# Designs tried in a protein design run: designed miniproteins, single chains, continued (4). Part 105

Each design is a single chain, and the fold is of that chain. pLDDT is the mean over its residues in the fold that is shown.

## One batch from the design tools (miniprotein)

Design m15642
Fold by ESMFold2-Fast:
Structure m15642 (fold): chain A 106 residues (1-106)
Amino acid sequence: DPLSDKIRELVNKYPDSNPELREKLVKLGREEREKLLEALDRIQDIVTEALEKIEKLLEAGDLEGARKIYEEAVKELDKILEENKSPAVKKAVENAKKLLDEKVNK
């Protein structure tokens, strides 16, 4: 099941939300599952890109540039949360913000 493989990948990247995400996806209809996975994928892509950009900027000594990428990523995450108010998306956004904050304030 391609959805099961995607859930496993997301579970490995967001350990704090693993049991809740899996249980919720099992209970949702197909279209609801697809919308939830799409939102979670967008969150993961934003976090991955932002973390890579922040790391490169911090390595170059550009603290101001790193902060700007952080602020832009947080705005994108907040927009996803406005579009999908599910508890799983809320938890994923909270976890994503924590990872970005830890990286920027390192």
Scores: mean pLDDT 77

Design m15643
Fold by ESMFold2-Fast:
Structure m15643 (fold): chain A 93 residues (1-93)
Amino acid sequence: MSAKEKLKESLEKLLELVKKVASEEEVKEIEELADKLLEAIENKDIEKALETFKELAELLEKVAEKMSQEERLEFAKKAQEMLLNFQEILDEL
């Protein structure tokens, strides 16, 4: 799999966890930020990709505060996978 495909898969797994606790508005905002991140990567816009990733991470952390201890541990694992996949993409740019 490409690094971009791995990032997309890790984002989708995080969204499934987020949907369990987040409002519909929060889910939509996270989905929009994920789409913007993938678009910035496609366009090789490193600065925009970093800015969007930071915004996405901040919103994800806020949603994680609503999670149970068990859900938060699963979320942290998936968030780490997302971060590693994003770093792999940056190394290729």
Scores: mean pLDDT 82

Design m15644
Fold by ESMFold2-Fast:
Structure m15644 (fold): chain A 84 residues (1-84)
Amino acid sequence: MEQALAEARELAAADPELRAKLVELLTRAVTESPDPELKIDAVEVALALADVLPREVVLGILEAAKADPDPEVRRKAEEALAEL
């Protein structure tokens, strides 16, 4: 898990087009997915990539998750926002 996340950070830092695709995937996971586990994973990935993604984008993803109807998704988003 740690290794996959480190590789994702390296790719996002090196390629602005791939970074834009990651932003789209994370945003869609939080706003369009019916699966709360995928939303929680998207929040964790957004936090882990907060140093390579634009701050405005990371905040947008976490704020969307904070408004989610699932309490576990909201809790995870609040924890992530506190760590920014």
Scores: mean pLDDT 78

Design m15645
Fold by ESMFold2-Fast:
Structure m15645 (fold): chain A 92 residues (1-92)
Amino acid sequence: SPIDDFQAFVDQLLADLRALAARSNPAGRRVIDDTMGQMQAFSAQSLRDAQELQAQGDDKSAQLTLDVAEGLLLIRYSVTRRVVAAIDRRAR
């Protein structure tokens, strides 16, 4: 289902961030931990919004909500990776 696909997508992004955190210095790890918390809160809200739309019979808006959320999460993930890389370069 779109909801199950979105949950799997979020779980994979969080797993990728945990792997990055394990290899990061303490400053980079703090940025990742904060980002993960914000991403979890945003994903939970997007899921609730999509479930409410689906309960109202608006499957198209529910799917669009999840598609937009996925895009925003990918942008946040990309930015976080670049920030962590910059922190690592400054520490060396």
Scores: mean pLDDT 90

Design m15646
Fold by ESMFold2-Fast:
Structure m15646 (fold): chain A 72 residues (1-72)
Amino acid sequence: MVTEEQLEATVEDALGLAEKYGISPEDLADFVLGRVASLPGLPAEAQEQLRGVLEKVGPEGREVIARRLREA
């Protein structure tokens, strides 16, 4: 089961990557929802790490994360 703490930690990690690599939270939200296959400027290793986390969270959790990212 995806917990509130697990979703919040994922949002924080994703926002940290966005800030570090100069990616907008909106572009990151599109990546989380699978609307874009890759994020320009994000290293391949970071993209794979993020995909692994998103796979564990599941489709419903991805929708929550994307919403939280757009609100930031």
Scores: mean pLDDT 77

Design m15647
Fold by ESMFold2-Fast:
Structure m15647 (fold): chain A 59 residues (1-59)
Amino acid sequence: ERFEIFTKVANQPNKYAEQISASYTGDLLLQMTPEDIVKQTSLPGVGNKTANNIIAGVA
């Protein structure tokens, strides 16, 4: 399952986490739904689980 990949995006610095962080503030990320992040970023491997982990990681 994709769980470990999504966890790496949320818990460790990598290119996708940095791109998302650069595009959205932590406050804005907390206001967005996981589907909003998936739709707006359109990054490979960024699904609802990754979006949830990113939101949780910035909280």
Scores: mean pLDDT 55

Design m15648
Fold by ESMFold2-Fast:
Structure m15648 (fold): chain A 88 residues (1-88)
Amino acid sequence: EVVTSRRPVLDTPEGPLYATAPVTVAVGEEATFTFRASPAQVAAAERVLRENPDVVILGDNLAVFRVVGWEADVAAGTLTLTARAVLL
């Protein structure tokens, strides 16, 4: 089973962040998502990821990607997440 999302979104306290590219991935497989935002938004998202064990990226048609890893470059305004497509 394959999941396709045109505009994956990560909800943060500073508002939603949208991935820079669409994603297509098989259920159970990992994909990489890149987000570009202000340094303040990236810093807020990184805090959420560090403090919460269950962060998800939301896709089209209630598709959900569970975050399994991340890298943040706050000064550059770049956040890269590795997430797995899941059935809820």
Scores: mean pLDDT 82

Design m15649
Fold by ESMFold2-Fast:
Formats: structure tokens, C-alpha cells, sequence
Structure m15649 (fold): chain A 70 residues (1-70)
């Protein structure tokens, strides 16, 4: 579905932006780490939508990009 692809791209970009904002403070980083861990636990249990998985992938890509800039 063309609509599904656009929605997945939207949620992935949303996750990336949320992670980038979180990098601005130690408190934001702690919340981001917790959110990623909670989503990882739910992914392992098969308890996530495709949209939540896309959101998670966006957050993880932003983390990897930030680590690569160090």
C-alpha cells in the first residue's frame, strides 16, 4: 500500500526528530534510552505495530548518526 509506505516513512522521521531533540540534554538522553529499551522489549514480544517499529528504527538511526559524529 502506497499509504502504508508513507505512514511508515512519517513515523521513522518522527522517531529520528524526537531522538535529535533528546540529545540536547542529559535528562532528554535518559528518557530516550528508557523509551528505546521499552520499545525493544515490546518488539521482542511481538507487541508492536509496524508504525511503532518504524518509529523505533528512526530513533536508532539518529543515535547511530550522533555516535558517528563523535
Amino acid sequence: SENLKKMLEYYKELGKKLAEEAFQSPEGRAVLERRIKELEDRIKKGLVSLYEKAFYEGMKEAVAEEEARR
Scores: mean pLDDT 86

Design m15650
Fold by ESMFold2-Fast:
Structure m15650 (fold): chain A 75 residues (1-75)
Amino acid sequence: GKDALLGGLIGDALDFVRQSVQSGSEESFLGAASMFGDGILLGGGDEIRKAAEESEYRDEVLRAIELGEAEVKRS
């Protein structure tokens, strides 16, 4: 259902942030931002915020979320 889809998107986005930090991949970071944007459109803003606060890469996750939010607002 919607909750399972949101959980999967958040998990994949967090994995892409980790990959971008570990490899320096801009593509992985942009992928994470896109997935967080999709999660916000699904109404998962609270779940995304909680995931960011619990992440060891909190600052990088927050930057990806901000980029995803900016893309959603422009669409």
Scores: mean pLDDT 82

Design m15651
Fold by ESMFold2-Fast:
Structure m15651 (fold): chain A 70 residues (1-70)
Amino acid sequence: SMEKAKEKTLNSFKTFKLSKEEIEDIREDIEKNGVEATVERLQRAGIVGSESYNLTKEELLEILEEIEKE
């Protein structure tokens, strides 16, 4: 479900302890290459699972903002 995709992605980002610089790099990747390509790179890096493909651009950006607030 969408709610589970959000929770799993948020928990994955917390587990990897993304820095502010890494969060900014991910935001830039979303803007340049789109959400699907960004999720594919994060999945290949082992940072997120396939559930993150179900997220919209807005939802992924919201999760990144939540992580950045620490």
Scores: mean pLDDT 83

Design m15652
Fold by ESMFold2-Fast:
Structure m15652 (fold): chain A 128 residues (1-128)
Amino acid sequence: SELERIKKIVEEIEKNKDDPVKMAQLTLELYDIILEIVRKYVPLNEAILFETFVRILRKQVEEYVKKGDYAKAAELIAKGSEELSVFLRRLAEKYKETDPEKAKLFDELSRYTQKIAEIAKEVAEKLK
């Protein structure tokens, strides 16, 4: 399932928190999987906003990684993942009565992005 793929990437991110470049690459891969899920289940106008946010976040993270500013890259991932977690939690609430399976999916995605935010925050503090 798509959730099993996400769970494995999150576990790999936690194992690679001492490698900020690898952690960033895995996090961006996770965002791509979440974006694919959002595009399938969310109205086009909301999906476009989510896609635009992820695209901007990716470019900024890649720029800081390229410059060797891993602390800033991790800070951006932490903030971005927190924002994504809030968005996904709102989707879970929206669907909880009309589509419980979608609500459960978005709730799980929200929890995984929150965990990524916490890992990235820890990594950013360690790199300062």
Scores: mean pLDDT 86

Design m15653
Fold by ESMFold2-Fast:
Structure m15653 (fold): chain A 88 residues (1-88)
Amino acid sequence: MTPAELEQRKLELFPGLLAELAAAGNPLAARIAELYPSASEEARRRAIAAIEEGQAKAFEYEKQGKPEEALKALEEGLERAVAILEAD
């Protein structure tokens, strides 16, 4: 799978993952799910990248035994995604 094929697949699958998180009561995921369908492809790609950056930071904090910092990194990723989509 090329990087371009992977990014295209993420754009296709991501709405389903957001819907699951929103149904679980995550307010940032609910906001992203609301904004995502009407956003430009560039804004969608940047929003996914922001969430993935938050997840990568969370993984590093978990490896260091810092679960509070890991949770904060995930929340910051979702907040950045909301800001990107709202600016579109």
Scores: mean pLDDT 75

Design m15654
Fold by ESMFold2-Fast:
Structure m15654 (fold): chain A 64 residues (1-64)
Amino acid sequence: MTEEFQRIAEKSGISPVTAARLLSSTKDGVSDRDLARVLRISVGTAREYRRRVERAAKELGFEV
């Protein structure tokens, strides 16, 4: 589990903790706006990070 987040983080260029939070938030249906507030980033950046993490997970063959 931790190793999966580490690999996704490396591929997406995002920290493992942030990658895990992004994946969980996507699964739980959390909005980009709420995610941006939690991560203290812009809504646009949150959307970009979410897409990058989802792409990295899919490319590595992990279910998110």
Scores: mean pLDDT 74

Design m15655
Fold by ESMFold2-Fast:
Structure m15655 (fold): chain A 100 residues (1-100)
Amino acid sequence: SVQEILDEIIKIGEKMAELVAKVNPELAERLRQAIERLRDAFENGTPEEVLKALQELYDLMLEALDEARKRNPDVASEIEKLFNEFRELADKFQEELLKE
């Protein structure tokens, strides 16, 4: 359950990084690094480290959305949809992670 939610979060993050690369390649790379940190924290870290990595990914996704809104409204619209899906999954992931 928790692993399946993480896999969906990673998929959304990767799709978002591809879209962000169209407006800011450096920000896309930072987003990919945040995804890798979340993956590593889940496999090798504590629940606290996982939640910290998830928050860092969240903050970077917000930065990416703001950047896209300034440069390409069509890309921003697609990022916003992915971000909304991410938020719902992140809430569910946090609830399931803290039950264990």
Scores: mean pLDDT 87

Design m15656
Fold by ESMFold2-Fast:
Order: sequence, then structure tokens, then C-alpha cells
Structure m15656 (fold): chain A 64 residues (1-64)
Amino acid sequence: GAAEAEAAAKRAAEASKEAARRGNLVQADMGNRYATGAAVAAGQGDAERAEEYAKKAEEMALRA
């Protein structure tokens, strides 16, 4: 639902910030793109798509 989509978008945004803090520009850029995708999906109420983008953003933070 919308609450789940919003939670996923927040997770993606936090992961994007973490990737940026770690200083790898490629992972930071990719994390930011996934965070944007999660926010768009959340705006559409698409919890499944928002969760997919959140997971990808979190992977970029781990690789940063």
C-alpha cells in the first residue's frame, strides 16, 4: 500500500545518502537514480516497484 511504498522510498533515500558518504561516485550516482525511482513509484502507490528500487539503492550503498 501507500505506507509501504513511502517506507521503501525513505529506505532508498537513506541508502543513496550512505553511498554518497562512502565516496564512490559510480555507486553514489546509481544509488541516487534508484532513490529517484523509488520516490516516483511511491508517488504512484506502487509498493512493489518502490521496494525493488530500495533494494537496488541499498546494494549500491553496500558496494560504495
Scores: mean pLDDT 81

Design m15657
Fold by ESMFold2-Fast:
Structure m15657 (fold): chain A 99 residues (1-99)
Amino acid sequence: MKEEGEAFVKRARDAYDEAERHTQRAKELADKVPEVEPLARQAESGARNARQVLETAEKAYKDGDVETAKAASGVAEGVRRNIERLTEEAQKKADEILK
C-alpha cells in the first residue's frame, strides 16, 4: 500500500536523523577525549550506511516495492540502535577519563 510504503520511508528517515545526531555527539566527545575516536569513527561509518539504507527505502517506495522499503526501514532502525550504543559507550568512556 502507498501509505504503508510512505510510513517505512519515514521510519528509515527518522532512524537516519537519529543516527546522525548520535554520531555528531560521539565526534564531539572524540574531540575532547582521543580515546573515544575509534567509537566515533564506527558511528560515522554506521551513519553513512544508514544514509544508503534510507536511499534504498526511498527508491523502493518510488518503484512500488513496499517489501523492500519495509526491509530497509528495519535495517535503518538496527543501524540507528547500534550507533546509539556506540555513542553511549563513548560517553561512558569520556566520563571516566574526564573525572
Scores: mean pLDDT 86

Design m15658
Fold by ESMFold2-Fast:
Structure m15658 (fold): chain A 84 residues (1-84)
Amino acid sequence: MEENRIRTELEIAEVALAFAYAVGADPELVEKWRERFREYAKKLGLTDEEIEAREAHARSLGENLKRIFDDPEYAKELAEKGRE
């Protein structure tokens, strides 16, 4: 059950990190979620490479969402590409 709990905490931290990037949260708050994510990832036995890849993916998702809200032209481009 401890492993399953750590896995759930990891998933929550990953989603929270992506959301923090998406809303342009304070860098201190982003770092807190990044540290929490890394803590649980290491406890679950993820490699540094796997941790870095998942962190980069969460950041990319959040930054893309933020860009959609900050730049209407980028939002239009994504909408056009989504409808072939």
Scores: mean pLDDT 77

Design m15659
Fold by ESMFold2-Fast:
Order: C-alpha cells, then sequence, then structure tokens
Structure m15659 (fold): chain A 65 residues (1-65)
C-alpha cells in the first residue's frame, strides 16, 4: 500500500526530491484505490531511476509495501 524509493550512491538533490514526491503521490493513489494512476507514477519512477542509474552510477530501488 506504500511506495518507497531507496537510493544508493550520489544523485542530484532535485532528482532525489522528485523521486520522493512521486513515491508519495503513488502511495496516496494506492490508498485511494486508484491503482492505474499509481502504476503510472511507479512507471515514471522506474524510467527516471533507470536514467539516473545509467547517468550517475547510482542504484534506485522501488518497493511496494
Amino acid sequence: KEVVVRIEGELPQEDRDYLQRLAKEASDLLKKGQTGAANGKIGEMRLLGRYLEQEYGARVTIEVK
């Protein structure tokens, strides 16, 4: 019911803040039963996470609890 982002390594603060915002938005959508909208936000997080991993060598893990 809650989306959590774990970040290992160095990322720009704006990207960290954006991932945390998406996680909160996705969590709120899941709590409201809006699974499709939540999955959209999770998809955005995965695409951004992949980009950040490739660009900065960080590890971005998205967990749904």
Scores: mean pLDDT 83

Design m15660
Fold by ESMFold2-Fast:
Structure m15660 (fold): chain A 96 residues (1-96)
Amino acid sequence: MELDKIYELLKPYLTDEERKAFEEYIKKVNSVEELLSDEIDKVLTPVQASLVRYLALLFLAGLEVTEETVKKMYEILKKSENPDLALAELIKNPPV
């Protein structure tokens, strides 16, 4: 299941509390598209929420997402003062 793959890729970048919150959240969603909703901002911090949205977009585009790709995305988002603007830049210039 694509949701399970996204969660496994995301796990190393989440706190224990964020992992529990995200795991409960994905039980309530039926598709990867639902991860693009603003509801994720209630579950995760801005960097992690932006990372989830980017992973969801890559999976919906049918692109292969590796652990290396996720690590590169996290480092870019983490260094940004505005993760949403950094996410927009990643969409224009994807590391895959």
Scores: mean pLDDT 76

Design m15661
Fold by ESMFold2-Fast:
Structure m15661 (fold): chain A 82 residues (1-82)
Amino acid sequence: GDQEAVDLGKKLKSLLENGGTGEEIQALLNKIANLLGEPAFPPIKDVDTLKENLEKLLKAAKDKGLTELADILEEILSKLEG
């Protein structure tokens, strides 16, 4: 449900802030993508690929009216820019 996607988004933000592994980040992104009806993402080794995947999730969240998830994803993207 929508709350599950929000909870996964919060966990993703925490992992990115606290230096979580690429494997953990990949797993969470793929879980969120699946909940939003998006395909699984390629392996994340590049910040640009991570940003592209987050932008795709943000668009999907906005298209579905998941405002709380969209806000979390926007905050993550802002932090990745410094």
Scores: mean pLDDT 78

Design m15662
Fold by ESMFold2-Fast:
Parts: structure tokens; C-alpha cells; sequence
Structure m15662 (fold): chain A 73 residues (1-73)
């Protein structure tokens, strides 16, 4: 489980340049996606270090996703 969380965090950070290129994000959208991916990576890294329960990890990730969706609307 820890290895999967670390890999997911790395993938989140690597996704930003590809998303920017694919969707031609403007500066505001780029900042929102960058902040989102950094927060996702931070949650996953802390979860791996502290052995957080899956339910808590999911709850934190769902809140971040909801915040991003609201900001993009």
C-alpha cells in the first residue's frame, strides 16, 4: 500500500506538464491545477508515512476534487 501511495504522488506531480500541453491551460487554470496536484501529492505522501486509513485518504482527496470543480465553474 505505501508503494502505491508514493507512486500515485509521483504521477500527480508528473501530470501537470502533460495536462498543460494537452488542454492549453491559461495562467489561472495552470495555477489551480498545479495547486491541486501538489495538495494531492502531499496528502498521499503523508498517508504513506503515517499509515493513514484508506477512508481518511479518500475523504481528503474528495474534498480537494470538489474544491477544484467549484473553482473551475
Amino acid sequence: MKEVLLEAAEEALKSLPEIIKEFNLNEEEKKLVEEYLKKVAEILLEAAKKNLPVEEIHEKLLELRKELIEKLE
Scores: mean pLDDT 72

Design m15663
Fold by ESMFold2-Fast:
Structure m15663 (fold): chain A 77 residues (1-77)
Amino acid sequence: SMTAAQARVYLDQAVRELAHPTPGRSTQPSVDLIVELVRRHPELRPYVVARLREVLADPEASEEGKAAAREALARLA
């Protein structure tokens, strides 16, 4: 079983990949992973919500990444 500390590392990676996706690569796997990890570790929800809001405020984040962050936030609501 995955610990909350391990889940946080994967969440940080997924948020970074979501904010700065490889051109032509879908953000959907990162969104799905974020939602699934928060479902398994609901104590991480406030942390993940804060990180996704940081993506929306980041001028260097892609517009695709910001759209994916909004989708993830909606699914975590």
Scores: mean pLDDT 85

Design m15664
Fold by ESMFold2-Fast:
Structure m15664 (fold): chain A 89 residues (1-89)
Amino acid sequence: DKEKKASEVFKKLLNGERITDPEDRELALEMLEKMWKVMDEIFSKYLSQLTAEEVIELVDLIIKLVLEGKSEEEIIKEVEKKVEELIKK
């Protein structure tokens, strides 16, 4: 399972472990790109309405969902639900 392998490799990257295998590096980059795209989508819409502490909470949630192998669309949906709770829209 490519997604499960990417999640495991990305977790190693976040823990500061060196990734030596080229295929594992490609998977880590794919997961980093997913995380970046979700963060860009969420924070471009909501950053001005969030405290620093709320931003940290959302980043932690995004990392958790990326490590769980969620799709970009699934992560955005779940994070937007959390944003709604924080902003009380």
Scores: mean pLDDT 77

Design m15665
Fold by ESMFold2-Fast:
Structure m15665 (fold): chain A 82 residues (1-82)
Amino acid sequence: MKELEELIEKHKEEMEKVLEEILKNAPEEERKIVERLKKEEPLLLKYSLLVLIEEKKNGDAEKVNEKALAYLAEQRKHLKPQ
């Protein structure tokens, strides 16, 4: 997946900023989910952030931001049960 790796490298700073923006206003429960994704499924988290960045560029940035936390929280289903 050369294209994915190149996108991750090019958007590394943007992904970090988007993640911080989402987490700044996140309830503790959603924040814990994102922290687990970062540790257990880092590629899935990075891919999810790239999707959000692309939607934000092509759509209504405010509405994307409002749904971004919910979208990331839904990725919890890909985390393995303890």
Scores: mean pLDDT 70

Design m15666
Fold by ESMFold2-Fast:
Structure m15666 (fold): chain A 140 residues (1-140)
Amino acid sequence: MKSVIEDAIEVAELAVKIINLMLEKGDQTTLEDIIKVIKEAEEKSKNPITRKMLKNLRDVLEKNPDWTVEEALERVLDLMYRVLQMAEIENLPEEVIKKLREVLENIQKAFDAVLNKDYETAKKYIEETKKLIEELRKIS
């Protein structure tokens, strides 16, 4: 239970970092920039499951250097969805599962907004995500 919440927090913080990077660099954001953020998250992670998931994500992106930033973000969302599925399989409290779904929804909306150059909307969803992460930390 606690481990899955910690995994969810680390993946959500990774997504926030990637979106903030895209807000700073805009159209100059590269796949290599995203791979670097993933590598830093992998190296800093204390959770063996998260580390393995981030390593697998990085390996996939490094093997596909022709992929777009959008395709890389879709892979990060797939990872978040898998963590949500793990939380549901482990029968975490309904309130926790609800917060994890809200995190996934806000990250998806921030992803869509930043790709459409709607940076103000992306910032709003990232701030909501940060609030949900802090709430998850209090229960982890």
Scores: mean pLDDT 86

Design m15667
Fold by ESMFold2-Fast:
Structure m15667 (fold): chain A 55 residues (1-55)
Amino acid sequence: SELERKKRELRREMFERIAEVIEQYKDNLDKKLEEISKLGFEHQKRVRELEEEAE
């Protein structure tokens, strides 16, 4: 239950980070796409780490 809440919060934060990236790199499409891809990968990694570290 607590893990599920943390996962929901991570998803919300990821969407906020994506919106920030879009604004910051509006004139640089390649950089925007690269940063968004990194956010997606980091989110997946953090979710797995939470599952592995949680007891």
Scores: mean pLDDT 81

Design m15668
Fold by ESMFold2-Fast:
Structure m15668 (fold): chain A 66 residues (1-66)
Amino acid sequence: MSSEESLKRLEEFLELLGKEPKDLNDSETYAAKALVTGRIRSVEEARALPASEEAREAIVEILEKE
């Protein structure tokens, strides 16, 4: 994944959560990293992440747009 594509995914994730990077907790930071590095391969993997339901649903929405 390109740095530009990773940044766009991060921006969309933060917008969906209504948070800045500094306001993310550990589980949300983990979810954001998994998303931008392409470690999440499916909606099922996104829903299995050790993150809040809001963070998981944000990732699902981003994956559904692709």
Scores: mean pLDDT 75

Design m15669
Fold by ESMFold2-Fast:
Structure m15669 (fold): chain A 65 residues (1-65)
Amino acid sequence: HMKKGVVLVLTKEQADALSPEELARLAKEMKEREGADEVYLVTADSPEQAEKAREEMEKAIKELE
């Protein structure tokens, strides 16, 4: 069956503030909440860049499914 992916977008500030353990916990919670097989973490410098990065990753994931 096709793998389902979800994109988790964080600002660089948010990513730097989280420990690797906290990031892993967020990724696991996102996978369980969304029923996804994979979580792709993307960091962006602005909300506009974050939105574009999310759309690009969602397109790439959909192409692989």
Scores: mean pLDDT 72

Design m15670
Fold by ESMFold2-Fast:
Structure m15670 (fold): chain A 92 residues (1-92)
Amino acid sequence: SVADAAREGAERYGPHGAVMLAGQAGGSRTAINAGAWASDVAEAGKPNPELARELARYAGVGDETSEAAQKAADMSGGNPARAAYLIAGLAA
């Protein structure tokens, strides 16, 4: 499944592996982009509203994608790979 691919990618290759393998497994572009943003937020230890805004524009979505990515980052405990797969995997 997309969720399994995202988790395996995170475990083996870190945050970019999570989003890359989720994409290869047929994950939605919106969820994959949110996963990348959540990874960046978890890595920085703080929200990044500029990146969230650019990601939302690219994905064609608004605040819901940014909010989901921020929530995944918060739930990750500062682990970028976990943040990435929590959102990217939800594309399944």
Scores: mean pLDDT 60

Design m15671
Fold by ESMFold2-Fast:
Structure m15671 (fold): chain A 86 residues (1-86)
Amino acid sequence: EIEKLKEEAKKFDETAKKLGDEAQRYYNQAVEYDKLASEYEKIDPEKASEYRKKANELRQKMADYVKALGEAIKKSVELKKEIEKL
């Protein structure tokens, strides 16, 4: 029983790590596009607008992964609390 709960908690911890890594990847890409937007703002405002739109799209994807990450962490914490009660 305890070992099964520990294994489930580990799976959620692994899932959380992967989701966090993906969220970070999207965040880093969004930051690069924001930088490009800033660089192009004075040279090509239209291109700057396109880069800002791309950055916002990447932030929306990041938000989805952050939400999934939160759920995975919550499940892992709940399982660990059940183990402590045993």
Scores: mean pLDDT 85

Design m15672
Fold by ESMFold2-Fast:
Structure m15672 (fold): chain A 75 residues (1-75)
Amino acid sequence: SFLERLRRAIREYLELLGFGDPEAAERGIETAVGAVEKALAQAEAAGRRREDVVAKVEEELAALERAIEELREQR
């Protein structure tokens, strides 16, 4: 699912930053995933189609994944 892609992207980003607190990292991941779930629920409540919102989140996630790869190449 795209939420698993989001979790992986955040973990990779934190690893690239040298983030040394695993508990804080997992809390951050859960917070970010929760924020996305909340945004999806709010968009659905506002009459937006969940699948349309998911598609946009997937586009942004793909952009983030590319940015992480570029950062990895620069290090």
Scores: mean pLDDT 75

Design m15673
Fold by ESMFold2-Fast:
Order: sequence, then structure tokens, then C-alpha cells
Structure m15673 (fold): chain A 74 residues (1-74)
Amino acid sequence: MEDEKRAKLIADIGIGMLRMLVSLGSSESDVQAVADKTIEDLRKLNALDEVAKVQEETKRALERLRERRRELLE
């Protein structure tokens, strides 16, 4: 139960950081680095459902970041 709460907190923090990086127009490499670290920490807790959630949010974050980069390229 406590490990489950910890995994959820790690996922929530990681996803929050991904959303912040997208909002700030950070690089794809910064988004990927945060995602990779979050997934690694979740794997240590054997939180496979939370790993899947972070992977899905990472895909969405990278798609959003690419869309924003297109808008900024004139």
C-alpha cells in the first residue's frame, strides 16, 4: 500500500514535470530524460501500470512539443 502510494507520487511528479517542460518549450531531449528517469524509478518499485501511464504521457508530451516547435518555426 505505501509502495503503491509512492509509485503514484513519482508518476504524478514526473508527469507534472513533463507538462511543465512542454509549456516552457524545452527540448525533446529534456522531456525524454525526465521520462526515462521517472520510468526507471517506477520500474524499481515494480509499478508496471504507472510505467505504462508515464510512457503514454511522454508520447503525448513529445507530440505537443513537436507541434509547438512547428508554430515557432517561421
Scores: mean pLDDT 82

Design m15674
Fold by ESMFold2-Fast:
Structure m15674 (fold): chain A 57 residues (1-57)
Amino acid sequence: ISEEEKKELEEKLKKALEEAGIEYRQEYFDFALALVETFGISIDKAVEFTVSVAELD
């Protein structure tokens, strides 16, 4: 994916985690990025799934 898409992913993930009361960690970004790059998941769905996983930790 492009550098612009990576920045969008990071910004959306950080905001979604903040809304959920979860502290941002680099490992959450790495996980969401892997969903987009390896599995072809959309940025919005990758953010949603990553937040759900983070809530279990």
Scores: mean pLDDT 83

Design m15675
Fold by ESMFold2-Fast:
Structure m15675 (fold): chain A 103 residues (1-103)
Amino acid sequence: SLEEIHEKIRELLKKAIEILQKMVEDYPDDPRLREILARLQEILEKFEKQPPTLEDMEEVLMALGDAIRIAEEKGDTEYVAELSKIRDELVALRQEYLDLLAA
């Protein structure tokens, strides 16, 4: 259902924020990580007030992509794996959302 998809998206976004908070602690001199964290926090605040949209999902996917690239630049394979897993789960949820809209 749409409600279940919306809840799963919020949970994945919260997990992404937790990982980004840890990345900011591990790499405090990289301002890009703080900027990505702020973007994800703004999207989560929006999701608390209204259901996620496909546009919001795309914005989260772009932010996750940016964070993955930074983790790759740093050679941090564990963060790459954790963020990639969240991204893959969000891509699957986006497809489920599109399938429901086509029904």
Scores: mean pLDDT 87

Design m15676
Fold by ESMFold2-Fast:
Structure m15676 (fold): chain A 85 residues (1-85)
Amino acid sequence: SVQLSDALVAAGRELEARLAAGDWEGAARAFRRLMLELARDLGVEDALPEAQPHIDAAVEALRAGDLEAFERHALEFMEILRRAY
């Protein structure tokens, strides 16, 4: 069973708070942290080099307030981690 770390939970809450505040720069930073903590919790850090372009694209989409582009890149990142898990 996978246990969610306190760091992952904190990163998720930070992303939620930044999005609710309309702080796209803060949301972009929080999302990057959330993805790194998720990869650590799943034990799939070896997949991060493949996932990095999608993390970068999702971060840039959040900075632009483009939630549709963010969702596409976040889903691609999640699929890479799922396949590595």
Scores: mean pLDDT 81

